Designed miniproteins, single chains, continued (4). Designs and how they scored, part 93

Each design is a single chain, and the fold is of that chain. pLDDT is the mean over its residues in the fold that is shown.

## One batch from the design tools (miniprotein)

Design m15435
Fold by ESMFold2-Fast:
Structure m15435 (fold): chain A 61 residues (1-61)
Amino acid sequence: SLEEVLRRVKELHDEGTRINKEAQERAKEAEKDGSGWEVETEAGIRIIKLSVEALGLLHEH
């Protein structure tokens, strides 16, 4: 149902927010060796994948 889709989309958004916050903390630690960008890039890719999943769910309904 649409309600279930919207609930799942919210869950994906909340997960993306968590990933971003955790990545910001990890990037601060990694920056000392110049690897902060790698942590942020990995998190960005994961967030994009969640966004694609959310769009797919909306497209099916």
Scores: mean pLDDT 81

Design m15436
Fold by ESMFold2-Fast:
Structure m15436 (fold): chain A 87 residues (1-87)
Amino acid sequence: SAAAIAADAPAAVARARANLEAAIANPEKRAPLLSAAGIDAAVAANSGDAAALAAVAAAFEEAAKRVDPETAEFLARMAELARRKAE
């Protein structure tokens, strides 16, 4: 149901934030942690919850300020996609 999908959105946002913080803290494990954060972001996007999508976008935008330029560009693109889906 839509209610069940919406209930998963806050948990997906929390997991995405945790995976992004882990990726920032450990550059050597960054690729798999960013992949996990991307999956969590996709779960939030599929919920249709605009607040969850905005929260995910903000998390990717903040993470982009704390990583190398190449990773920052990837994170900025993910944030833009989440922002567009929230509309």
Scores: mean pLDDT 77

Design m15437
Fold by ESMFold2-Fast:
Structure m15437 (fold): chain A 63 residues (1-63)
Amino acid sequence: DAALEAAVERAKRLLEGLADMIKAAHPEATYEVSEEGETLVKATVRIGDEVITYELDARLLLL
């Protein structure tokens, strides 16, 4: 579904932007953005021994 694929790409861009802002403040931070199933986008940020996960359901971004 092209509309859902576009929504997933929007979700990925939003979470990548958030992760980049965090990395700018914490240069030692690492992150990965992944897709889970057909609709969930997840960003995992690691700063030392801390792990922070952000999740976004791409269906909320369907136009």
Scores: mean pLDDT 83

Design m15438
Fold by ESMFold2-Fast:
Formats: structure tokens, C-alpha cells, sequence
Structure m15438 (fold): chain A 84 residues (1-84)
């Protein structure tokens, strides 16, 4: 039970990080930074895929791992934008 709560919290933190990145990308786009359009699209796609996996009964450990992979991809995209 306590371990399940820890996993739920870890997943929510990872999902929250993706949502924060999405929020930043959305604000940047609204202010004319077109380079953030792809980042926003990726964040939306990743959130949608995680929600689908959750609905399909994926275990929390798998959701956490997938969310971590998505965070890494989003951070890589941010780095590419900064280097332009």
C-alpha cells in the first residue's frame, strides 16, 4: 500500500514535469517563438500516450519508466532549441 502510494506519487511528479514543459512551450509559442511549436506537439503526444497506457491498465512502474523516457526526449529537444 505505501509502496503503491510512492509509485503513484513518482508517476504524478513525472507527468507534472511533462505538463510544466508543455506550459512553458505554450507560453513561448504565444509570444512568437515558433521553434517551441514542435516541443508543444511532442509534450501533448507524450501526455496523450501516457493517459492511453494508464487507461489500458499499464503498471505504475511501466508508466514511470515511459514518462522518464519522454522527459529525456523533451529535455533533448529544449537543448536543440537553445543551441539554435
Amino acid sequence: MEEERRLELEYEINLGLIRIIRGVAKIALKNGYKEFEELLKLADEYIEELEKMREEGAPLEELIKKAEEYIEELLKKIKEIEEK
Scores: mean pLDDT 85

Design m15439
Fold by ESMFold2-Fast:
Structure m15439 (fold): chain A 59 residues (1-59)
Amino acid sequence: SEDEKAVEEIEKAREEHGPEYAKTLAVLYFHDGKLTEEQRERLFEELGLTKPKVFHHHH
């Protein structure tokens, strides 16, 4: 599927061009809807793109 291809391309980019290039590619692919929510979350966390969300803290 296209989402699987996107993940493979990002992993290859990390190996070939380094993590900064892979981060940029991951952001672009997510923006284009080529990544599922689960795949996006895992890749963004692995690449250090995850930002703390400090709004709407439910207790």
Scores: mean pLDDT 70

Design m15440
Fold by ESMFold2-Fast:
Structure m15440 (fold): chain A 68 residues (1-68)
Amino acid sequence: KSPFSEGNELFKLGRYDEAIEAYTKAIELDPSFAAAYANRGNAYLMLNRIEEAIEDYNKAIELKPAFN
């Protein structure tokens, strides 16, 4: 499995800390992966880590301005 897909499965299970680790691996493999930043931001938000969530969302927008 790709780290991004693993992160998505962990997020569905409510394992947000593990999802963040998986998304971080996806970003390490492809630093331009806007979706991985956006999904990691969502996981940070679920853990009430608002500042980290905002940073990841901003990075996703910078990498892909047309990304929701």
Scores: mean pLDDT 86

Design m15441
Fold by ESMFold2-Fast:
Structure m15441 (fold): chain A 62 residues (1-62)
Amino acid sequence: MDSLYQQVLDEASRRATEAAHRSGPQGAADAFISTLQQAAKQHPELRDQLDAEIDRVRQQLA
């Protein structure tokens, strides 16, 4: 059974792939982070997990 968290990550990855074709790696990163931020607002129960993933991605880009 896919968790809601996994479904959010799958959607973020899909949007990042689409954005990469238009705007390259920075566009992909922006789309991924924006998707996770939107999901955290809609699903407060996932906020800590999604915030940690956003921080991980930002560290990877630095």
Scores: mean pLDDT 80

Design m15442
Fold by ESMFold2-Fast:
Structure m15442 (fold): chain A 96 residues (1-96)
Amino acid sequence: MDEIQEGLALIVVGVAKLLASKGKEEEAAKFLEEMRERLEKQGAPDRALAEIYETLGEIYEKLGKYEKAKELYLEAARLYERAGDLEKAKEAREKA
């Protein structure tokens, strides 16, 4: 619904995935956490936030923080479900 915030979330996710691919998972997690807080405060749409939570869960899983990753995947699933994306919600729940 907010195309600018959805576009920003895609860029943020892309940057974080690039950092994680270079072995900078801690930096990627910090960047995503900071951007998640900003976008949540600005009322970003559920779909945009779901993508951020899912990517953050993947990064924490790579860091061996499985309990935190599970929590993040479940939050992503909840947000996808609210956005009407039942297929992505199911995928996120299966990762948890």
Scores: mean pLDDT 84

Design m15444
Fold by ESMFold2-Fast:
Structure m15444 (fold): chain A 79 residues (1-79)
Amino acid sequence: METKVTITLREPPSEEVAKEIEEAALKVEGVLEAEVDAKRGIVTITAESREAARKAAEAVFEVLRKHGIAVESGETVEL
């Protein structure tokens, strides 16, 4: 089943970091959509499966660690 992941960041990323987050998620096999609301600090990923959603979230977390951005919350919902 398609899975949606929403990751809320503690601080809004720069436009450059937002683009890097989006590209990292989209490189994961089975990701259908990735969107970063830089102003609100929200990352939304839609994947074709729970496994793809998890891998995409892991890729996003690696970008966040590289840039020192903390995660406020995360939610996963099956569609």
Scores: mean pLDDT 83

Design m15445
Fold by ESMFold2-Fast:
Order: structure tokens, then C-alpha cells, then sequence
Structure m15445 (fold): chain A 71 residues (1-71)
């Protein structure tokens, strides 16, 4: 049970680092668009964690991972 929380936090941290690195490589216009989408997904993730909805948190991190791979 505690392991799942740690796994989600670790994944969120790693994805956040990758998002920053990938966004920094983009043009200013693309940075603004990508940054907004990453912020929206991170906000959804935080809401899910705060509500104890770990299933939604996992789904949101999966969407974030897909977005980061496209960058």
C-alpha cells in the first residue's frame, strides 16, 4: 500500500524532470503550449492524490508520460 504511493511519487518526479528537459529544447511558442499541458496533467495528478484516487493518479501520470515522449 505504501509502496504504491512511493512508486507514483517517484514516477511523477522522473516525468517532471523529463518534461522540463524536453520543454527547454523547444521553441518559445511550443514551450508555452507544452508547459500548459504539462501543468494541467500535474494539477489533475495532484487532485487525484489529494482525494486518494490512486487509479486516476496512475492514469494521469500515464497521459503525462505519453505527452513527454511526444516532446
Amino acid sequence: MEEKREELRKKAFELGQKAVENIDKLSPEEQEKAGKKVEELFNEYMKAIDSGDFEKAEETLKKLEELVKEL
Scores: mean pLDDT 79

Design m15446
Fold by ESMFold2-Fast:
Structure m15446 (fold): chain A 81 residues (1-81)
Amino acid sequence: MKAVIRGLALRVGDQLRVLFAAIIDGEVVAEGELMLPASASVEEIIEAVKKAALEKMKAAGIEPDEIEVSDSLVESIREAL
């Protein structure tokens, strides 16, 4: 079972605000928000989003075999930094 994370990133001063939703088979199974330092790398932000999405899904009783961050969210993160 593969979870795809979609969302948007927005720069707020010295922080990055990431709004995300975890999607399995076209259904939103978890959603959340992260505040991260804008000094973080794209890779660090992606890993933080994956970890938060996994924690939210596990809290909902869902354990995916794979977690993928969508290219659109990755690009949103790059543009916001």
Scores: mean pLDDT 86

Design m15447
Fold by ESMFold2-Fast:
Structure m15447 (fold): chain A 87 residues (1-87)
Amino acid sequence: MEAERAAEYARRAGLAAIAGAKTAAGGAAGAVAAAGAGAGAMFGMSAEEVRTAAEGAARAAAAGAEGEAAERAVEYARRAGEAGVRA
C-alpha cells in the first residue's frame, strides 16, 4: 500500500500548499504542481520519481506560499518521498 500512502502524503502536501498559496495569491501554479505529484504517486511511479516530484511540487507551492503552510507542504512532501522509497 506504499503507492496509496505516497499519494496521501502528496495530497496533504498539495492541500497545505494550496491553502498557503491562495493566501499569498500564487495558488494556481503551486496547486497544479502538487496535484501532479499526487497523481504520479497514484499511478505507481518509481519511488525516486515520486520523491522527486513530491519535493519539487512542494517547493513550487511553498514559493507561492509563506509561513506555516509552506513549512507543512515541505514536511508532507518529505513524508511522501519516504512512503515512495518504502514502496
Scores: mean pLDDT 54

Design m15448
Fold by ESMFold2-Fast:
Structure m15448 (fold): chain A 88 residues (1-88)
Amino acid sequence: SAMEEKARQYLAKGIEYLEQGKYEEAIKYFEEALELDPEFAAAWIWLGIAYDALGKYEKAAEYFEKALEIDPDDPAAKSLLERVKEKL
């Protein structure tokens, strides 16, 4: 759908900002993607990655857990959650 495509475009822009170390800008784009598609598991994962990069480990864990509520068998989300829990 048009909304799914737009959500993917926001995700891609967020990733570009994250690659530049612009974590706050990246977060805004991931939040825009989730406003369009709250079940977009990849956007929850990238939001968690951005919060992990900011040292906000409790929020990062929450967002990885949200991704796993949507896709319980995602090995990437499971690995990211396990890794961030070691920092708590």
Scores: mean pLDDT 91

Design m15449
Fold by ESMFold2-Fast:
Parts: C-alpha cells; structure tokens; sequence
Structure m15449 (fold): chain A 84 residues (1-84)
C-alpha cells in the first residue's frame, strides 16, 4: 500500500528530474502522478513531439526515477506521452 508520504516523495523526485530535462533540452514537461494500488504511475507529458535528444534525456530520467524509487522501496512505473 502506497502512503501519501511515499506518493509525495515520488512526485518530488519526478519534478526534480523533469526540471533537469527541461533545463538541459528546452522541452516543456508536465507531470501526472497516480496511485494504483501498490504502485505509483508517473506520466511525463510533453506539449509537443520530443526531439531525439529530449526523448533520450527523458528516458534516462525515467530510468533514474524508477531506480531511486526502488531504493526507497516504492514501486514506480513511468510513461512518456507526447501531445500532438
């Protein structure tokens, strides 16, 4: 069972990573965080199609988020959604 505190920690980590990618690549990234039973789903939403560099950076950030969450004992699934 995911606690509110665990969900907030995941949101904090996801926000920090999204801000890093935005600073490095110029991508505009919105975050959606959902608690799904024993898992936290994090959606990185872009307002336009990603550049190859933006996609690579966001995929790396997604992997880093999942790794850091695992170290905290939190099951996190990440998704990248591009808006047309």
Amino acid sequence: MITPEQAREVLKLARELAERVAAETGENISLFVLVDGDRVDVVFLTDRPLTPEGRAALEQASAELEKKARELGIDVRTSIVERS
Scores: mean pLDDT 83

Design m15450
Fold by ESMFold2-Fast:
Structure m15450 (fold): chain A 81 residues (1-81)
Amino acid sequence: VRVYLEIVVPAAEAESVLADLEELAKRYGARIRELAVQREGDQAVITVVADFASEEVARAFVEELRRRHPDAEIRLHFVPE
């Protein structure tokens, strides 16, 4: 399953989020296809395209990210291709 994630965080938290994305991708067996980081003042927007084994695994991954980064706004989109 392919997912598109948009993560908006305080700029100071961006490095922590990126480290957790790398760790959790390994733990959940996710393949990160694309990762982009755009800093906008005091905020950072992190865009991720990743492949997961199932929608359930993708949801578990996002739930863990939200648990670690409660100040993050995370949007999950399932991509049909």
Scores: mean pLDDT 85

Design m15451
Fold by ESMFold2-Fast:
Structure m15451 (fold): chain A 83 residues (1-83)
Amino acid sequence: SMEELVEQAIRDLEVALELLEQGNVVGALSGIKEALELLKQVDTPLAKEAIKLVEEAREALYRGDVEKAKKLLREAIELLKQI
């Protein structure tokens, strides 16, 4: 269901945040990829905005900006919790 996809995406993003706190950027990127694959199946405006934030977080990680990535992932999680 849409709810199960959103709940799993939230879990994947929360795990990605924990991995970033541990300095595991590679593991965090894996969780981000999984969350994006799930969220692309969810046709809501909040999910589309969350996808943009998660993609910006991924780009921040590619640039080495871990703190910006964590902020964007937290913002995406809060939007997804409104679904």
Scores: mean pLDDT 90

Design m15452
Fold by ESMFold2-Fast:
Structure m15452 (fold): chain A 67 residues (1-67)
Amino acid sequence: MTGKEKVDEIVRDVLEGKITPEEAGKRLSELLEKGEVTPEDVAQAILRLAAAGLTREQINTILTAIK
């Protein structure tokens, strides 16, 4: 499974309510730390979540949990 496929799973899971925004941010942070994804891949994931209807507060929670 590629890092991009792992990001797609995180995006799906948070949109389906299977994980919290904070948990999604932590998982994205782990993928960045391991070098499995780029900061651009994470930025694209955040943009997709915002476009899919996540609130500003939920997006801020994800961003705060990254790093």
Scores: mean pLDDT 82

Design m15453
Fold by ESMFold2-Fast:
Order: sequence, then C-alpha cells, then structure tokens
Structure m15453 (fold): chain A 81 residues (1-81)
Amino acid sequence: VRPEQAHLTPEQRQADSEALIKALDEEYKRAKEAIENGDREGFQHESAHIVGLLIQAVGLDDERVIEHALEKMKELDKLAA
C-alpha cells in the first residue's frame, strides 16, 4: 500500500478521508437529485459510486468515512422508498 512507500503523515491520511467524505456528499446529492427527477438509472449509477467509496473507506479502516457512507446510503433508501 502507498503508506509504506510515502510515509504519509497523519494529516495526509486525514486529507484522504476528508476527500472521500466530500466525494460521498457529492454522490449523495446527485443520487438525491436523480430520485427527485425520477431518473432511476442516474440513481443506480450514483448509488454504485457510493458503494465504491464505502469499499475504499473499509480498505483504509476509516470508521468515520464508513459511518458517513452508511448514513448516506440509509437516507437514500428512505428517499427512494
């Protein structure tokens, strides 16, 4: 993994986590807009993106990002149902 090669600082790891949270927020917003517009294909695409970000967060052992992703997915489920 990259930490072995770069000896990333805790601040750089935090920046990666913040970037994932920001990406999750953007994908959540797009998925929500897709639901509001009746765009089921767009919703499925953005939801798959959120799942990809969750898998990435799990790989990083970042519990904050994992919890954030799960919350966004749960809220999208509520909006779509």
Scores: mean pLDDT 75

Design m15454
Fold by ESMFold2-Fast:
Structure m15454 (fold): chain A 79 residues (1-79)
Amino acid sequence: SELLEKALKAIEEGNYDEAFEYLKKIAEKLPVTKQIGVLLRMIGLILDIELNKDDEEKVKKAGEEMKELIEEVAKEAEK
């Protein structure tokens, strides 16, 4: 729960590197193949934001997808 809250706050603050580190910790309980898939998806979303910095709508959409990704991973890790 604390890691999830910190990850979501990091995304809201635009601290994507910090959010990535929290996601790695949340995903530690998952099988390695699933961890790799999650981390690659997160990298893709960070790249979308970096490449589209001037497009507020694309940045917002990628940020929401990051939040959804982290919430889904946290839910899976708690099971």
Scores: mean pLDDT 84

Design m15455
Fold by ESMFold2-Fast:
Structure m15455 (fold): chain A 56 residues (1-56)
Amino acid sequence: SMADELLEKALEAFNAGRYEEAVELARQAIKVDPSNERAKRLLETAEAQLRADAAA
């Protein structure tokens, strides 16, 4: 599905350390499928990494 494709791109961005892109892609996946718990979990994790990076 389109949400799964967006989630895959978000995971790829996250694994590359591109947390801002991962957040944007995860938000798009949630917009397409608001019940997608994997996308919500990835969003939380990526936002936590951005906060950690900003504090370093």
Scores: mean pLDDT 84

Design m15456
Fold by ESMFold2-Fast:
Structure m15456 (fold): chain A 83 residues (1-83)
Amino acid sequence: MEEALKALEEAIEYAKQLSDPEHRERVIRLLQLAIEALKKGNVEAALEYLDASIRVAQEALPHDPEAAQGVIEALKKAREALR
C-alpha cells in the first residue's frame, strides 16, 4: 500500500513535466482519483484509474517522451505493488 502510494506520487511529479496542458491535467486528475481510491481501500478502482493514466501517458509519448516514459514507469511500479 505505502509503496503504491509513493509510486503514484512519483507519477504525479512526472505528469507535471508534461508539456501539453490537456495530457498533464488528465493524467494528474486520474492519479488523484487513484490515490483517493487507495485511501478508501478500493484497489479495483485504483487499478482502473491507473490503467487509464497509462493510456493518456502513452498518447503523450510522441510529444514529450521523457516525462511520459517517467509516468508510465512509475505507474508500472504502482501496479506491481498492488498485485
Scores: mean pLDDT 84

Design m15457
Fold by ESMFold2-Fast:
Structure m15457 (fold): chain A 58 residues (1-58)
Amino acid sequence: SKRDIAREGAKRLFVLLADTTAQVLEARRAGNEEEVERILEEHKKQVAQLKAELDKKL
């Protein structure tokens, strides 16, 4: 159902947010600000892709 698709999408988004947060913290601890910017840019692309997938199914 559309509700199940939306719920699974929300769960995937939560996992992406948690993973990105961990990667950003690691890069900042290493003092690599360029890597932080790269991780955040990749995260934006992954979120956009997930939204596009959900829009096609909803």
Scores: mean pLDDT 83

Design m15458
Fold by ESMFold2-Fast:
Order: C-alpha cells, then structure tokens, then sequence
Structure m15458 (fold): chain A 61 residues (1-61)
C-alpha cells in the first residue's frame, strides 16, 4: 500500500537523522519522533508524518 511505501521511506530517512544526533538525549527524542512519523504514515496521516520528521531533523542538526 502507499502507507507501507511511505513508512519504509521514513524508516530509512529516520535512521539517517538518528545517526546525526550528537547526544543520547537528542537520539531518544529523535527516535520517538521518527517512530511517531512512521505510525502516522501507516495510519494514512502523511501531513503529520512529514511534520514529525521535520521536527526530528531540527533536533539532529
């Protein structure tokens, strides 16, 4: 399904973002946001998934 394709994409992108986080606190927060983004995509809420991924990127940069 489209939801599964988007979720798989977010898993790959999320892993890259997590790898850029510098502290354990940042890694935990980024992981939580990535997990929520994947779940939002699986629920068909692509706007929420995008917003959560953008929040994760801001923390890791």
Amino acid sequence: SLEDIVAAFLEREGNEIISKAKTEEEKKKVQELVDKAIQAARDGNFDEARKLLEEAEKIAK
Scores: mean pLDDT 84

Design m15459
Fold by ESMFold2-Fast:
Formats: sequence, C-alpha cells, structure tokens
Structure m15459 (fold): chain A 60 residues (1-60)
Amino acid sequence: SNRDIRVERVRIGVEKDIELTKEGKLPKEVALESLDRLIETYRDTDPELAAWLRKKKEEL
C-alpha cells in the first residue's frame, strides 16, 4: 500500500540519520529537528508512525 511504502521510506531515512549522528557525520540538533518535524507531520494522520518516531528520538 502507499502507506507501507511511505512508512518504509521514513524508517530508512530516520535510521540513517541516527547512524550518521552516532558517527559524528550529522549534528544531533539537525537530526532532532528533522524528527520533530516528522512527529508533527504524522501525529494525527499516522499515530503509530509518530509513536515510533518519538521512541527513535530517545536514541539520540
């Protein structure tokens, strides 16, 4: 489904940003800002994805 493709793309992007942050290749503040924007975007339209994003934010 279109949702499944969207969720997979978001998850891949977030996991890559977290990896880059841990490697010192991406500033933590940039990764956090991106995660906050995604959480706001999906909070009402995809609460399950928003909850996953909040959990991933705790890894930073």
Scores: mean pLDDT 86

Design m15460
Fold by ESMFold2-Fast:
Structure m15460 (fold): chain A 64 residues (1-64)
Amino acid sequence: SEKDEALRIWRKGGAEAIGLVRTQEQLERVQAKLGEIHRQILEGKLSPEETKKRMEELLEELKK
């Protein structure tokens, strides 16, 4: 299903995002953003393509 595909993208991107965390504050912020994306996927508000875009944006912010 589209939800299963979005959750696979979220899990992969979430693991990458956690790996980029440098501080406790950054970890808390990333966990909050990941939780919001996860909630929106479960509510059917995010497609796989939209999830991929949201995860790419999060990763780009963390690489700065």
Scores: mean pLDDT 86

Design m15461
Fold by ESMFold2-Fast:
Structure m15461 (fold): chain A 66 residues (1-66)
Amino acid sequence: LTPEQKKVIEEVREKYFSGEITFEEAEAELKKHGISLDDVIDYISEKTGISKEVLKRAIEYKKKQE
């Protein structure tokens, strides 16, 4: 991932978990920058130490609340 892509991941993550944007809006923004959901999960897992499985479940849970 480029530094620009990492910045996009952080910005989209903050907006999504704060409730500013929906999952569909978050995914669309990531796709505009050539970032897959797997890229996001890998990056956040590496940066935070949270397992990929926990991150996937958190995203699915949040998505169901929409």
Scores: mean pLDDT 79

Design m15462
Fold by ESMFold2-Fast:
Structure m15462 (fold): chain A 79 residues (1-79)
Amino acid sequence: GAALEERARAIAETAEVLIFVGEQIDKWIKEGKPFTEELKKEMEEAAKKHLASVRANPDPELIERVKAELERLQAEREK
């Protein structure tokens, strides 16, 4: 139903933001940048902008894949 579809979309959005943040952290580590309050704020702002971009251009294939995985996990938990 609608609740599963909404949850799948939220998870897909979160996954894309987490992947982006992870890649940004890896880049900062390779550049030798220390984790400062300024860098943390930059990351938070970048993550918010990336989330807005993901929401403006949702990936329907990713959402459908997340929905299918949620349905599979729900079915397995009922066994």
Scores: mean pLDDT 79

Design m15463
Fold by ESMFold2-Fast:
Structure m15463 (fold): chain A 68 residues (1-68)
Amino acid sequence: SAEEQLRELAEELSKDPRIQAELVGKDTLVIKTTLSVEEITGLALRIIGDYPSLEVKVEGDTITVTAK
């Protein structure tokens, strides 16, 4: 399910101390980072590739991932 995909993603990302991943409700993951613009872009593209059922939005240093 999308909820399980968001939980798996949150656990994986939480291993990097530069990333703070927080689940909001059942369908949204908010990712706050200290990564560079290039690293954020790379991470967003990787998430899109690995989880095509999820929607990814990038705003500054924050990535928001939602179930479609």
Scores: mean pLDDT 83

Design m15464
Fold by ESMFold2-Fast:
Structure m15464 (fold): chain A 71 residues (1-71)
Amino acid sequence: EAEAAIEKLRERLARARRGELSPLEMAMAMLEAAVLIAVLRNSEDPEDQALLEETRRILDELAALAAAAGF
């Protein structure tokens, strides 16, 4: 589940980098990333910690792209 969620977020980030996401799609992607961070933050598994770090990076980049676009 978490791995499927991060694969979807990777696809959204790639589309965002190409300017292919609407403001609503950007907001939904950031919400999905925030939810995944909340799920992973209390895990003690090293795999989940790696996913948490990647998800935080995706959220940060999505937020930066949204800010650059004036959102």
Scores: mean pLDDT 81

Design m15465
Fold by ESMFold2-Fast:
Structure m15465 (fold): chain A 90 residues (1-90)
Amino acid sequence: NAEVEEALKRLEELLRRAMELVREAHEAGSLRAINSAIGAALQAIGGIFGAEILAKQGKYEEAYRVAVNDARGAEEALREAERLIEEARA
């Protein structure tokens, strides 16, 4: 189950980054960036819970796919939040 554990660890890192970006977006005064960063946090949380539930059911392949897909979504939302923060600071 090492693959699921690493994927969950990645989601936890993305969640931490999303919470950081919510603060940075607030400082930058960008509501759009705040919304994107919150979206990333929610995606990461959903991936963590979804993968954990599937892993508890012994569905490790499905757990891994859920974690990877939600990590991808969170990463996209984080990149958008970073772009919007840069735009607001320009």
Scores: mean pLDDT 90

Design m15466
Fold by ESMFold2-Fast:
Structure m15466 (fold): chain A 72 residues (1-72)
Amino acid sequence: MEEARRLAEEAAELVRRAAEAYAAGDEARAEELAREAEELLERALELAPDEEAKRELIEIVERAAAEAGARL
């Protein structure tokens, strides 16, 4: 679970950076960062042992996206 959580937290950081890039008008970089975040979350979910763990990982990324949306 540690590795999966680490990947989800990295994905969350990329989501925050993508939102900052988008707010700055750099849509191409925002899309690149968002794509990397999606790939990291997908790998984290593959490592999750059960549905409860998957929910926790998704929630980490969703919270980052919600905070990013509030800034935009």
Scores: mean pLDDT 80

Design m15467
Fold by ESMFold2-Fast:
Structure m15467 (fold): chain A 66 residues (1-66)
Amino acid sequence: GAMAAANAEKLAQLGEALKLLQEALKNNGTISVERIDDKKARVTVKTPEGTKEITVSLELAKLLEE
């Protein structure tokens, strides 16, 4: 049902965040997490080639900062 779809969206967001982490690791990049709102946080990945940003839920950002 709808709850399964919501969980799939959260897993997709986590997968994209993990891809950015993998690219940062491969390219000697840095990662920072910044809270935007009560519901959102920004994850910034800086590499020699450029800066990439992704917006994730605060719940996911809490897992990433750990």
Scores: mean pLDDT 70

Design m15468
Fold by ESMFold2-Fast:
Structure m15468 (fold): chain A 85 residues (1-85)
Amino acid sequence: AAEALGDLLADAARAAGAAAVAAAKAGDVERARALARLAKLLGLLAGGFFYAAGNAAKGAGATFVGLGEALDAGLVAGDLSAAAV
């Protein structure tokens, strides 16, 4: 039950992450950031369910925290810094 819910949340996180990348490529920085935050939140929830099920490796893989943080960092630090110069 917990692991199955984790799988659904991980799939949702992946979809949100893909949408964030598409928005970033379209130049919609604010939408990309909002979708990256959603992907990160869904990934964290999925990770929690996988950890509760005793599957730490799957929990780590499903968090999508790295994707969300990389997108947020890229938009705030990298892309904004490049736009400023």
Scores: mean pLDDT 62

Design m15469
Fold by ESMFold2-Fast:
Structure m15469 (fold): chain A 68 residues (1-68)
Amino acid sequence: SSSKRETARTLLEILRARGDPAIEARLDALEARLAAARNDAEVEAVLRELLELDTELGVREIERAVLK
């Protein structure tokens, strides 16, 4: 749905705000996949990878942004 897509866009923006060049290419790839997503399952796949990336980085940027 559009709401899941907007959530994924917000998460992309939160992770980009880190200014971390090491993840920029991965974020660009996820943004392209989100733009090409044709259904909710494809959007959810991008969303899961964004949450997994936040966890891998150990920074919990998504959780911090949601709480603030």
Scores: mean pLDDT 74

Design m15470
Fold by ESMFold2-Fast:
Structure m15470 (fold): chain A 100 residues (1-100)
Amino acid sequence: MEKELEEEIAEAMALMSVAVTAIAVKRELGEEAAEAVRATAPLVAELARRLARELGSEEAARIANRLAEEIYEIAREVGKDAEALRRRAEELLRRAEEEA
């Protein structure tokens, strides 16, 4: 029961972090880049939910926020190349899951 609540809180906070990042990316790089950032939301949310089971919602949310910041940095580096953003974000999330 408590762990399920921790998972739901972490998922909600992760989705919020990705949404805020997508808004910033849309303003700087346009809609296509923002769509690529939004496409990472299910993966970041799943990772946050999984981490919350072991670490609690606060730590899981902190890790998800850091990942959202790293996705923002990737978006700025690749600019308008939405496909490169998707590939690098997926690799980042895969690495984070393996290290968790």
Scores: mean pLDDT 81

Design m15471
Fold by ESMFold2-Fast:
Structure m15471 (fold): chain A 62 residues (1-62)
Amino acid sequence: SEKLKKEALEQIKKAIKAGLEGKVDEAQEYSLKALELLSKLSDEEKKKIQEEADKLNEEAFL
């Protein structure tokens, strides 16, 4: 669902931010929450979110 996609992306963004701040434990927790939400989505929806996550990660490490 659209809500699950938004929640997964939100957790991914929080994981990236926590990682950049050196909060490794928090980054791992947000990543695990994102993976749990992604497991409830279709393969097509999961792929789209992974593409957006890859873009966000590239921007964060630029």
Scores: mean pLDDT 78

